Designed miniproteins, single chains. Designs and how they scored, part 24

Each design is a single chain, and the fold is of that chain. pLDDT is the mean over its residues in the fold that is shown.

## One batch from the design tools (miniprotein)

Design m816
Fold by ESMFold2-Fast:
Structure m816 (fold): chain A 76 residues (1-76)
Amino acid sequence: KPLSEEERKRLDEAYKRILETAKKTWKPGETVEVTLAEIDENGNVVAVSKKQVTDPEEYFKLLRENEEVREKAKKL
């Protein structure tokens, strides 16, 4: 199910703040590991993968995609 309008606005605000903070604290050549959740055949989160990101924009996108996976797992 899609997020409520209020949750959507809060999430967008949170992501904007995370992105702004990342841009301010990110050093040239710095990398950050993002942990991504994986869902098994039973719909449970059983595996995690890590991705190295060098850009705050990529970090923000990975966080959003990871939340979508988590939302799907929690729904099951």
Scores: mean pLDDT 65

Design m817
Fold by ESMFold2-Fast:
Structure m817 (fold): chain A 74 residues (1-74)
Amino acid sequence: LSLRRVAIPASSGAQPGDAARVTVKATGEVQESRVDAGHRVYFETSAPAGTPVTVEVTLADGSVVTFDGVLEAA
């Protein structure tokens, strides 16, 4: 396993502490975490950097925003 991260785009409206669900598209692996102060979500996975993911962030008002991302090396 390696530590990976996903950047949360500013256009999402996501704030630090918001709940995030990251799905690795190739495997269907789901990781749940929180948006950090740097607007990133960190988790350990066997998937390499460059792997496409779907990110779902639950905002403070209860709305869910979904976007496509790519795993980065942490």
Scores: mean pLDDT 82

Design m818
Fold by ESMFold2-Fast:
Structure m818 (fold): chain A 80 residues (1-80)
Amino acid sequence: MYLSPEQRAQLAAALEKIRELDKSSAALLDEALALARTEGARLIDVARVIQRVMDRLLGGSEEVFEQFKKIVAILQQAGE
């Protein structure tokens, strides 16, 4: 399964917001953003990178947690 262009844009926007909130993980977030913006990226590959980002930012701010909820919703919608 693959993300639609609209879902890729929404996912990239949420990841960009997290990058603005957490500067310590910029390199990992840039990797996730590049994959999210890739037209042929498989949903499972995107989900794996997102899981690594979530793991790294465990215990982050409430605002970061809200962005992760949005990302999970996008991935679940794409998986349907």
Scores: mean pLDDT 73

Design m819
Fold by ESMFold2-Fast:
Structure m819 (fold): chain A 82 residues (1-82)
Amino acid sequence: GRAEEARERALRAAAEADAVAAASTNPRGALAAGSGAGLALIGAGVARIAGEAGAEAAEAGARAAERGVRAGRAGSGGKEGG
C-alpha cells in the first residue's frame, strides 16, 4: 500500500542522508543531510503508526532526506570531502 511504499522510501532516504551527514566535513552539509534523515525517520514512524493516514508524512520526510543528501554532497564536496 501507499504507506508501506512511502515508509520504505523514507527509511532508504534516511539511511543515505545519515551516511552523507556522517561523511560530511562541513557543518552546513552535515546539518542539511542530518535534518533530512531525521525528518524521514519521523515520517516513516508516522506511516508505521497511522498507516495510510501517515503516508504523506513519510513521503515528505523522504523528499527532505533526498534534498539533504544533495545539499550535503554539494556543501561538503562529493569528492574527498570538498
Scores: mean pLDDT 79

Design m820
Fold by ESMFold2-Fast:
Structure m820 (fold): chain A 71 residues (1-71)
Amino acid sequence: GPVIEVELRELPDGGYFVTARASTPEAAREAQRLAEELTGKPAVYDEKSGTVGITLETREEAEAVAAALRP
C-alpha cells in the first residue's frame, strides 16, 4: 500500500509518537490528514524522509492512529 511502515514509540516524558513512512508525497499527505482528522491534533510531514509524525498523550489514542495508518 502507499504507507510502507508505521511505528509507535513511547516518549521519555510518558507521551507517544506515531510515525508513518509513505511511498509518495500524496500518500504522506493522506496519512497526515487522517491522523489530524482522528485526533484533532497537528501532524508534521517531513518531505525529505517521506514521514508523517504526530505526538499524542495517551497510548490508546496512539494505538488507534497507528492501526488506522497501517496498510
Scores: mean pLDDT 83

Design m821
Fold by ESMFold2-Fast:
Structure m821 (fold): chain A 66 residues (1-66)
Amino acid sequence: PLSPYAKRVYELALELGFSEEKALKVAEIVNKLPSMVQRLTLRTLEELKKKDKEAAIAFLEDLING
């Protein structure tokens, strides 16, 4: 099961235009991180999405690729 942080990352990835499969991939990557890092990742994503949607998309792409 996904943590609450990973579930929220999934929802935000969908809002940013990710497919369900790709949004799930990034959420599962986040779900494997320590709880503190999950919280920081979500916070960073939320702040990026408010200021620069393209930066938010790039941030999620980097998580999938790196």
Scores: mean pLDDT 89

Design m822
Fold by ESMFold2-Fast:
Structure m822 (fold): chain A 81 residues (1-81)
Amino acid sequence: GKMPSEEEKKRIAENTKKELAETDEKLAKISDLEERRRVLARTIADILEGSLLGKPVAEVRATMTPNERGEKMEKIVLERA
């Protein structure tokens, strides 16, 4: 598909910053290291998927059912985090 416009890129970047801030707040409430790692990995996977689709992370999270691509991305992030 066509590369996202500068306006779309800015919107995605702003949404990404918001989602990361919300993730940091959520992580601060989680004492289990494995659960924290999973939450962080899922957030990164959602950001990457949003970037590929040209969608904000919030929209990706709202529309994504568990799928092979999302699961694969989460696994890659977990292996590299």
Scores: mean pLDDT 65

Design m823
Fold by ESMFold2-Fast:
Structure m823 (fold): chain A 76 residues (1-76)
Amino acid sequence: HMTEEQREATRKALEEAIKRSPDPEVAEGLRKAYRLSELIEKLIKEGKTEVAQKVADLFNEGKYDEAIKLAEEALK
């Protein structure tokens, strides 16, 4: 089970990898993964667990852009 501190460390590691990536396509993929982890964590903190689960399901299906859009709409 990841603690909140471990999740924050993982997000910072992803952000650093994005900044250091020489490949624009890899950087874009890492940026989407970072955004999704940020949005899911915010949904969980706001008590929107059902929406967070749907976002995670879309992520697991490889529907990253749909997952990001759903999470952003839920946080408006």
Scores: mean pLDDT 73

Design m824
Fold by ESMFold2-Fast:
Structure m824 (fold): chain A 68 residues (1-68)
Amino acid sequence: KEVEESKLITAVMLIAAAGDNEAAAEYIVWLGREKDLPEETIDRILELAEKAGMSPELVERARAEVRA
């Protein structure tokens, strides 16, 4: 489970690094809603995505959508 979460975080960072920040944000939302990842894990993924180049506005939008 922990190893799988690490791989998911890596995939999000790679998508963001490729410049597709919208796709990365939607993938994070999907992880939170469909895979029901803990809020702490989603928060950590969003923090890493922001450091990889995702805008703060997009990060906050994704977090709000997960926690709707």
Scores: mean pLDDT 74

Design m825
Fold by ESMFold2-Fast:
Structure m825 (fold): chain A 74 residues (1-74)
Amino acid sequence: MPILEQAVKDLRQRMLNEGASPETLKKYDSAEKVAKDVKALYEAFDQKLTNKQIGQALGLNEVHVNALLKHAGL
């Protein structure tokens, strides 16, 4: 399994264990799609996009984007 896809699954499980709302969890239902979209934006513009900009583009929390990239070793 790709590292970033696993990071999305691990983040969603952590959020579920921490009592995150169903609305927040729905944003991470497709780990493959979230991983693909985050990776594409991270690799865009020679990796110059900030975690906040990636989060804003995908409708994700910047702290969660940071956690995904850090867990994936990026």
Scores: mean pLDDT 78

Design m826
Fold by ESMFold2-Fast:
Structure m826 (fold): chain A 64 residues (1-64)
Amino acid sequence: MPELEVVGRVQVGDLTLEVVRVKADPSRYLLRVTFPDGTERSVPLADSLEAAEAALANMRREAA
């Protein structure tokens, strides 16, 4: 498993969304989704901190 650093977290209903950075590749940002059953899925999100933070801000806006 790659070492991941959590940049931010948003709760959207029963889903936990986390924006994470891959420590071995600091230009690689993933969206980690945790489902109510404990299942986790990770998808590519961004190639920069700025883009990852913008996506996180958008998710927080949609969750509100």
Scores: mean pLDDT 78

Design m827
Fold by ESMFold2-Fast:
Structure m827 (fold): chain A 83 residues (1-83)
Amino acid sequence: MEKEKKANEVIDEAVERIRQISPKGDELAEKAREAGKLVLENPDDPEAFQKATKIISDIAKENPEAGRAAAEALTKVIAYKKE
């Protein structure tokens, strides 16, 4: 569906951005992608949202800028679902 395509593009964009922000970019980008997929695949599961937010928190502990990029992507994914 169109909304799923937009959500996947947001996740891919955030992953690439995180790779450029941090010296550990590849590791943090992989974690961000996992968080995005959890929310996208399980949109009605509160536990999936809790797991995703914990992953983003862990990213922010390593690199606050990468964590911010991941959080922004998550909010956009949620917004596309709500459209």
Scores: mean pLDDT 76

Design m828
Fold by ESMFold2-Fast:
Structure m828 (fold): chain A 61 residues (1-61)
Amino acid sequence: DEWLEIVEYLKDKIEEAAKRVSKEELYEQIKEFEESAKYHTKEFEEAIEKLRKLIEELYKK
């Protein structure tokens, strides 16, 4: 699925960005991506939730 490739790409970008930007800025980027999606499938929602958990883990350290 095209959107799964986009999610994996964003995961890599989030890990890189976490070294430079605030947690709040990353959450805003995820929110914008989520809002831009035409349809929210269960898999898409689960992927977004995983990205949010990744942000929490990156900023915990």
Scores: mean pLDDT 71

Design m829
Fold by ESMFold2-Fast:
Structure m829 (fold): chain A 60 residues (1-60)
Amino acid sequence: SAEREAWAKRLGMSLEDLEALGEIGREEGADVAIALLQREAGLSREEAVRVMETLGVPVE
């Protein structure tokens, strides 16, 4: 999808790596993936939540 492609490019990661992050969010919980995005990519919580939503990961 164009939205996933745009996030991958913005984060400087491959689409495969972005999808793997989505799997971490599904398996370990969205907060784990959000924390990784904040730590490794310097995203705000709001930006990290948008990434999770783009990847179809529920944020509760």
Scores: mean pLDDT 82

Design m830
Fold by ESMFold2-Fast:
Structure m830 (fold): chain A 73 residues (1-73)
Amino acid sequence: PTWVVTVTLRVDGERRTVVLTADAPEVPSLEPVFTDDSATFRLLDAEGRVLAEATLEAPADRIEVLDVRIERR
């Protein structure tokens, strides 16, 4: 099955959306990593392998995670 993970964020007062897609037999885990004015979101399988990742730069203020939605397709 294909998994679609939608992460909704607020960055510098504006709402942003990051979509990650991965093929895996079981539901992936979402791992956020915040460092040096950036946020990296990783999808991991049951073995800890990185299936997909996306990086978002935060030039000012703070990053707030508003919602995370995981869907099987």
Scores: mean pLDDT 78

Design m831
Fold by ESMFold2-Fast:
Structure m831 (fold): chain A 82 residues (1-82)
Amino acid sequence: MTPEEIRRIVEEAERLLETLSEEEVRELIAKYRRSDPWLAAALALGALGYSREEIFELLTRAENGDYRARLYLMAAVEEVLL
C-alpha cells in the first residue's frame, strides 16, 4: 500500500465519521473488518478520538511491518465493537 493510498483511506474515514452517527460508524466498522481492514481500523481510531495525523502515522507504521502498530489497530477495532 502506497502513502497516497493510506491518505485516501484516512480521508474517507474522516468523511464517514463527519457524515454518519456513532452507531452507523460502529456498524460500518463491523462490516468492513473483513473486506477492508485498513478502513475499519482508520474508522475505529477516529471514533476513539485519534487525529487524522495520528491515524495516518499508525497505518503507515503498520503497513511497514511495525508489529506494535498492527496490534494497536486490532485493539482499536475490538474496543469500538465492544
Scores: mean pLDDT 86

Design m832
Fold by ESMFold2-Fast:
Structure m832 (fold): chain A 89 residues (1-89)
Amino acid sequence: AELALEAGRLAAEAGVEAMRSGSDVTKATGAALRGIGAETMVRFGVESPEEAARVALLGAQQALEVSKSERGKRLAQRGIELAQRAIAA
């Protein structure tokens, strides 16, 4: 649960950073919303932590694809790492 929650936070932050850096706004917004969605799933017990982690993984991957900043790329990469660990657990 903790890994899925943190992955969601990182995906959301990476998506916001991608928007701020002038990336593809639609994809960056999608990444941020998926991160927020994953956090919400964990906090409210919607689906499983593994399913929340899968949503976070998709968001983080989208953020990595469109990110123009090193900070955005680092946040997205960390989100991917934690989401994959949460899915494997």
Scores: mean pLDDT 82

Design m833
Fold by ESMFold2-Fast:
Structure m833 (fold): chain A 90 residues (1-90)
Amino acid sequence: MALEEASREALRARGEAILARFRAAAPAVAAYLQREEGLSPEEAAAAVEAALARLEGLVEQALSLEPAVGAAVLERLEEAVDATVAAARA
């Protein structure tokens, strides 16, 4: 019981950290989409908002899974966010 609850709290905190990291990078991602993809400011803002909404849904889905599976999903989401931020800053 205690181990399961501790694992769920850790996963929730990790999910919140992933979302916070993406939110902090959102202006850089929007600027990247405007520069590299030729999106308008409005299109870039909409794309970032859609990406954040999708990420929020994926985090919630990961938190509903068995802790080991949820951890693996969050690791993949963290890698994807890190790659997106790196690409936006390149």
Scores: mean pLDDT 83

Design m834
Fold by ESMFold2-Fast:
Structure m834 (fold): chain A 95 residues (1-95)
Amino acid sequence: MKYTQEELEARIDEVLDRVVEELRKQGRDELAEQVRKLTRGEPVESVSPLAARTARAINLAAAMGMIEGLSVDEMVELVLRLRDASLEEIEAALG
């Protein structure tokens, strides 16, 4: 289905808030702040590669999830999977 820019922005915000809460529960408060800023297009002085990957994963999961009709909870699962899978695939490719 086609979605509007406003619908995508609202969905990105919902997914972002859930991911930020999960990161904070894990004691990753600084990472959560960087992810929030990057997802909203704000500059970050000292970007963690994990923060950049997570922000991209949020935007991608929201866009793809809206096309597939996923719930916000399913989109959050997709974000975590995309982040973790990319790290695992890099490790597997290197050894």
Scores: mean pLDDT 74

Design m835
Fold by ESMFold2-Fast:
Formats: structure tokens, C-alpha cells, sequence
Structure m835 (fold): chain A 98 residues (1-98)
């Protein structure tokens, strides 16, 4: 059924979202471990990842760019774009269920 196909696609996209969220967390952990981010900023970012991982990735991209780490900045920008695409796809599937 269309409903079963939508549910399967949503489960797949949620799995992809979980992987991207974990990649964002792992990269934030590395920045903290490398002394590129203080504990307060790290705590704020981790809370932001829980609420809005797209915004968190964009913020991390900005922090990396400000620190001259263009490679990490680009990686966070790419993760932000991928997360936004997943969220947009999930919303489109939710709209089809209405």
C-alpha cells in the first residue's frame, strides 16, 4: 500500500538522519578534543544538535571558519545541507500522509 511504502521510506530517512546526527556529534567531539572549542560552546552545541541539527551544523561550520579550519567548516556545511535535505524529504512524506 502507499501508506506502507511511505512508512518504509520514512524509516529509511530517519536512519540516515540518525547517522548524520552522529557524524555531527563526532566532529564536535573532535573539535573539543583538539582544543578548538571551549566546554561551554561544546555544551551549547550539543544541546543545539538535539533541538536543531541543521542549525547546529551551520553554527559549527561558522566556528571552524572563524578558526581558519576551512576543511572542517566545509564538512559541517555539507552535513547541514544533507540534514536539511533529509528533513525536507521527511516533511514531504508527512504531507503525502495527510
Amino acid sequence: SVQQQIQQQKAFLQGQKDVVVQQIRDMADRMRDQGKMDDKTYDDIMKMIDKDPVKASQRMSDIAAKNGDDATSKQFADLSAKMQQIDDSLKALDDKMK
Scores: mean pLDDT 84

Design m836
Fold by ESMFold2-Fast:
Structure m836 (fold): chain A 109 residues (1-109)
Amino acid sequence: GAALLAAEGGRAALSGGIAATAGAAAGGNPLGVALGALGAVLGALGFIAGGVLGLGLLGAVFGLLGGAAALAGGLLGIKGADKSGLLEGIAGAIAGIGGLLAGLAGILA
């Protein structure tokens, strides 16, 4: 149901936010680090709200916002990254898209 989808979206946003933060840090982009960190925090809140508390809609909203922040952080990380940070930025962007889509689907369910 929506709570499970919100929990998975939150988890994707959390992992994407962490990867985006690492990629942006490697590239020396402080805005990308901030957005990646925000994505990780919002993803964690989405996972807790959806997975632990069963608040599917609230978890979906946090997953959507966390996914969007992780995607933005990942994209910003890609712009400044060396070869090692580039893969982390790409991984953050992909996981952020997953969190965003799962969060949106949870809201629409």
Scores: mean pLDDT 70

Design m837
Fold by ESMFold2-Fast:
Structure m837 (fold): chain A 67 residues (1-67)
Amino acid sequence: SSKKSRIENLQTVEKSSLERLKRLQQELQKALEQGDQKEAEKLQRRIQELQRALQRVQQQIRQLQQS
């Protein structure tokens, strides 16, 4: 069904976003260890934006699963 397809697409986005979040968190740790404050601030902003996007995707998945 179109609903199942949409859930599967959102789950793919969720998986990709989680993998990207893990990579950004590792890059942030490296930047902090190297004392690169500018890169750390940039990575922190990207992580926050990605976390907000991920929360929205997860909410959409839950809403579709409940209906």
Scores: mean pLDDT 88

Design m838
Fold by ESMFold2-Fast:
Structure m838 (fold): chain A 96 residues (1-96)
Amino acid sequence: SAAETEEWAKKKGPKAEAAAEAARLGLKVEQNNASKEEMKKFAEALAKAAAMDNTPLNKEVAKKFEEIAEKAEELSNEEFKERLKELDEEAEKKAK
């Protein structure tokens, strides 16, 4: 159903399309089966999704995802997930 998800996301606009792409790649990351290129693409998809909300916090989060994408070749799936968790916790703290 990846093709169905892509078609649906396209109809719902760019934010939904970015989220659907992130979800597909995120499943591989969660299963510890993502290649370094897939981890990079996942972080890039998350950065694009964050940037769509155009708030100062989301701009910071998007830049942090881009930094994680640049370092993805140096990370294991577990280290990559830990970096995503740390960023999520930092973003929640700044939103309060």
Scores: mean pLDDT 73

Design m839
Fold by ESMFold2-Fast:
Structure m839 (fold): chain A 80 residues (1-80)
Amino acid sequence: SSEEEKAKKILLESLDTFIKNIDEVIAKSKDESLRQKLQEIRDQVQELKKKLENGEVSYDEALKQYQELYKQYLDVLAQL
């Protein structure tokens, strides 16, 4: 539906914003262990975006994975 296409577009834009936010935190952090964890999250977000763009993952599954990755990101930020 038109609403589903709009939701997918919003999620793709959210994934792009998430990658940019992770990159900014990595650039400002001096803790190598936390930077490594952030890089691993970033790589998973990038792969999720690719799979969503290619239709390899459903919107609902992509949203679930996005929420799980975002929780991991917040846990890393709490350690900074």
Scores: mean pLDDT 89

Design m840
Fold by ESMFold2-Fast:
Structure m840 (fold): chain A 98 residues (1-98)
Amino acid sequence: SMEELKERILELIERADEVLKKILEQKKAGKLASDEQLKEIEELEKEAEKLKKEAKELAKKSEDKMEAVKVMMLLIAASSTIYLSKRIIERQEEEAAA
């Protein structure tokens, strides 16, 4: 259902926020992200893509277009947080290599 999908997306957002928070704390301490954290971000990206596909299929069958829009907005939020974490790590690696 759309409601079950929404709950899964909210859990993804919470996980993405925790990863971002840890990366920002490590950056403040002058520490680079680990390979394990990079793999965690990759797993979050894959989960976000899977949820986007499920959301699009449910949206085609949904009579509530506003609920579908809200779900897509939550997915954009999750993807943006994941992307920001990835960009912070990439920037730190570039600065460490310089």
Scores: mean pLDDT 82

Design m841
Fold by ESMFold2-Fast:
Structure m841 (fold): chain A 74 residues (1-74)
Amino acid sequence: SVDDIVAEVRAAVADLPEEVRLLVETLVHEVAQMARDGKPIDLERLTAAARRLLPDRPDVVALLEAAFRRIAEA
């Protein structure tokens, strides 16, 4: 479920700095809400936004890409 994906992402970033964790949680919750509202999820646009917000954290961007894809398929 979408909620399971959000919980998994939250757990995966739990040990990261607070600023990174809050940004990741904000992005994942926004995309999860888009899915709940039946809005189309533009994976390329959302991933590009994550790269701009987290330019020094490619591993975190990859985690978000995977999460966004899974949410779109949920």
Scores: mean pLDDT 85

Design m842
Fold by ESMFold2-Fast:
Order: C-alpha cells, then structure tokens, then sequence
Structure m842 (fold): chain A 85 residues (1-85)
C-alpha cells in the first residue's frame, strides 16, 4: 500500500517532468506510459485486495511495473541532461 502509493507518486512526477519535453510525440508517449503504470498499480492493488492474485504474483507484477517506472525516470533524466538547463 505505502509502496504502491510511492510508485504512483513517482509516475505522477514523471508526468509533470514530461510536460517540459520539447518533442511533442515523445512527451505524449512518456505521459501515456506513466498514466498506464498508474492505472496498472491501482488495478494490481484492487486484484490483491479481492484475493484474485497470490502474494508471489503480486510481487512479480509490482516489480515489473517498478522497472518500467524506473526506465521512464532514466529516459527523462537523460533528456533533461542533454538539453535542460
């Protein structure tokens, strides 16, 4: 719960940072991906609360989403360093 909320906040931060990307298509793609991870996190929490997934499956899916969010953070970090500033 706390960790899922942390990941949602990280994805929301990605969306705010992405608004500064000069490439409109890249900006749209990053925002879309971040929003998708937010929805996936909310759905994952719901499935867990409903007992529809095992704790092991929950952890694996959460890890997958975390890696995706980290990838977006690294992409934005690179863009900001190359242009910014």
Amino acid sequence: DDYINELIKRAEEIIERAKEIPDEKLKEDVILSANQYIQDLKQLQQLYNEGKISPGQFRRLLSYIEKGIKGLEEEIDKIEKEQLE
Scores: mean pLDDT 83

Design m843
Fold by ESMFold2-Fast:
Structure m843 (fold): chain A 72 residues (1-72)
Amino acid sequence: MKKEAEELIKETLEKIKKEPDLVKAQKLALETAEWLIKQNDLESAIKLLEEAYKIIGDEAFKALAERLKELG
């Protein structure tokens, strides 16, 4: 994992933990994951989605992470 991506994941997860609006938390996680995918950093995108799933509990994050694992 690149240092910049690792720092972005950490910052995003802290924002998600502090965000009381579940829809905003989901959007933040998905937008950050999409940005990482556009950078061809699938490993970091998978890590973010798995960690976001642990915090938010949305099964869609787990499903997306598994699909990215099959692609990479």
Scores: mean pLDDT 80

Design m844
Fold by ESMFold2-Fast:
Structure m844 (fold): chain A 92 residues (1-92)
Amino acid sequence: MMAEELEEGRRLAEEFVERTREEAARISKQATDEVGERAGLVMEMVVYRGAAEEARALGEKEGTPAMKYGAELAEREMRRLMAEAAERLAAL
C-alpha cells in the first residue's frame, strides 16, 4: 500500500470512529436518562458492536486499499470501545 493510501485509510477510519462515538454518546445518554447508567452502557456496547460489524462488512467488499485499511482500523477501534464500555459496566 502506498503512503497516501495508508493516510487516506486512517482519515476514513477517524471519520467513521468520530461519527459512531457521537451516536453512541447520544443513545447512551438517552438510555441513562430514561432507565439508568447500566442501560446507557449496554446501549453504548450495542452501538459499537453494530459499527464493528458494519466496518467488517465494508472491509470485505471489493474496494480501494485505503478503504479496506480504513475498515480494518475502524473495526479494531469499535471492538476496543465496546470492551471499554463492558469494563465500565462490570465496575457498576
Scores: mean pLDDT 86

Design m845
Fold by ESMFold2-Fast:
Structure m845 (fold): chain A 69 residues (1-69)
Amino acid sequence: LIDELIEAIRNRDWEKVERVGVKLYLQGNKEIAELISEYFRRLKTAKTEEEKEELREELIKKLQELSKK
């Protein structure tokens, strides 16, 4: 599921990000749901495409770290 989430984020498939995020939350991975929620909140305040891309890469990196646990 985390790998599916990372792939959806890379592809900007936000419908899939929401579906997989909800599944992970229901499985008890609340930290992942919080990371996604924080990403969307920060995305609303981002003013440039560079900032948006940095936020996306940061989210992917954090998700990869969680997938190792």
Scores: mean pLDDT 76

Design m846
Fold by ESMFold2-Fast:
Structure m846 (fold): chain A 84 residues (1-84)
Amino acid sequence: STERTVRLKRILDLLRTKERVSISEIAEQLGVSPQTVRKDLVTLENYGLIRLNPPVSQARGEIEFVDMVDEGVEDIKEAVNRVT
């Protein structure tokens, strides 16, 4: 799914540049629904690629980026290609 893979990589880029972001802000920047972003964030969090506060499953819209895996954005983007 090329569209989903590209979107996940864009989410990772956005989280790298902004450590505090809302699900609505991500959705607006990517031109998708907040629900789509929530599902994508759950995918990234469940695969251990990112950490968020609160966890996406508990978030009502606002999230704060906490951490990414220690491998850098490009290594994470390669991991996204493996899970999509």
Scores: mean pLDDT 70

Design m847
Fold by ESMFold2-Fast:
Structure m847 (fold): chain A 90 residues (1-90)
Amino acid sequence: MLLPPQLFTPEQWEKLKEAIDKLLEEMSKEPPPFPLEDFIQALKHLAQILEKHATPEQREEFKNYLKEQISKLPESERKEKLLETIDSFP
């Protein structure tokens, strides 16, 4: 009762992580199916939604998860920009 209820269920949280993994896999393809800038904007928008609807613990876990998954990508300018974007999240 002292904490507001989170909007994400454990199932929704897992589906979100799966969707991000699939999106990063698509970004590793040649040629990439969409520009990096669109992906960065989508991640920033998602971070703002999570700021309002997820717990601080879930937000931190999500940021760490994104950084871990992106760190597995081959070294590239795209990887660098994605990591910088995530590090800029509150």
Scores: mean pLDDT 69

Design m848
Fold by ESMFold2-Fast:
Structure m848 (fold): chain A 96 residues (1-96)
Amino acid sequence: DYELKKPKEPLSEEQKKELREAARKFLLAGENGRFDDEYLKAAMELQKLEVSGEELVRTIGEVAKELGFSERHVRLALGLQGYSRSAIELALEAHK
């Protein structure tokens, strides 16, 4: 259950880049990667980042748009990890 975490402090430029790269790996692993190893590992790496879940799901939505993933892809990737409806809708809002 990967619920929203409180932000530790404002994200640096490097931390924002790390978050976007982790989001990219998560989305790509969910497409054609090994779901057990790459997908789950990428999801866990996202949760190790001390960012709010809101920032995390918004970044996933933004990166998905940049990579050309559909809203359906975002819903499936987050839904399989047990993200709430509200979190998924925040990602889809950022995907626009």
Scores: mean pLDDT 72

Design m849
Fold by ESMFold2-Fast:
Structure m849 (fold): chain A 99 residues (1-99)
Amino acid sequence: SELEELRKEIVELIKEMAELLKKVASEEAKKELDKEMERVEEGYKEEDPLKALRLITESASRMLGIGVETIPEDSEEYKEILELGRRIEELLRKAHELI
């Protein structure tokens, strides 16, 4: 379904964001990113679509917060992460409209 395809694309973008964050993150932040990715995978498997999107949205927001706090604002990685966050937000809005 269209919702299933959007959910898959959202998770793939979040994974891309996590990989970019791990390039610049401390060891403690990497562990937190791994925990958030586990929560994203749990959200992806959630049968209730509203609950699934809520869990994924919360984890994506926490991961973006880690990035914003740890990455220099003048870096290429900072700009890439903000753009990924923007794209993830747009797709999450579209997915909510389909529910």
Scores: mean pLDDT 83

Design m850
Fold by ESMFold2-Fast:
Structure m850 (fold): chain A 90 residues (1-90)
Amino acid sequence: AAKALGRALLDEVTPLEMKVIQLAVALRISDKTLSEEDKEALKNLDLSKLKSSRVHSAEEIREKAPQFVLDLLEEEVRRLDEAIAALRAA
C-alpha cells in the first residue's frame, strides 16, 4: 500500500524529474553513501518541498554532481528495478 501510494504520486512526475529529485537529495546529503534510512526518507519525501527548493535541471545537476553521487543514484535505481522485477515474478 505505502509503495503503491508513493508510485501514484510519482505518476505526476516524469522519470527524469524523479531522477533529478534523487540527485538533489544525494547532493544535500553531501559525500555520504545513502543509508537505508536515507533511501526510505527519499521515497517518503514531500515532493512539493523539493520543487519549491528550485531544483536545477537534470543536466545542471549531472554537471555539478561528483561521479560517486551519480554512481550511488544508479545503484539505487538498479535496486528499485530489481524489486519491481521480483514483484512481477511473484
Scores: mean pLDDT 47

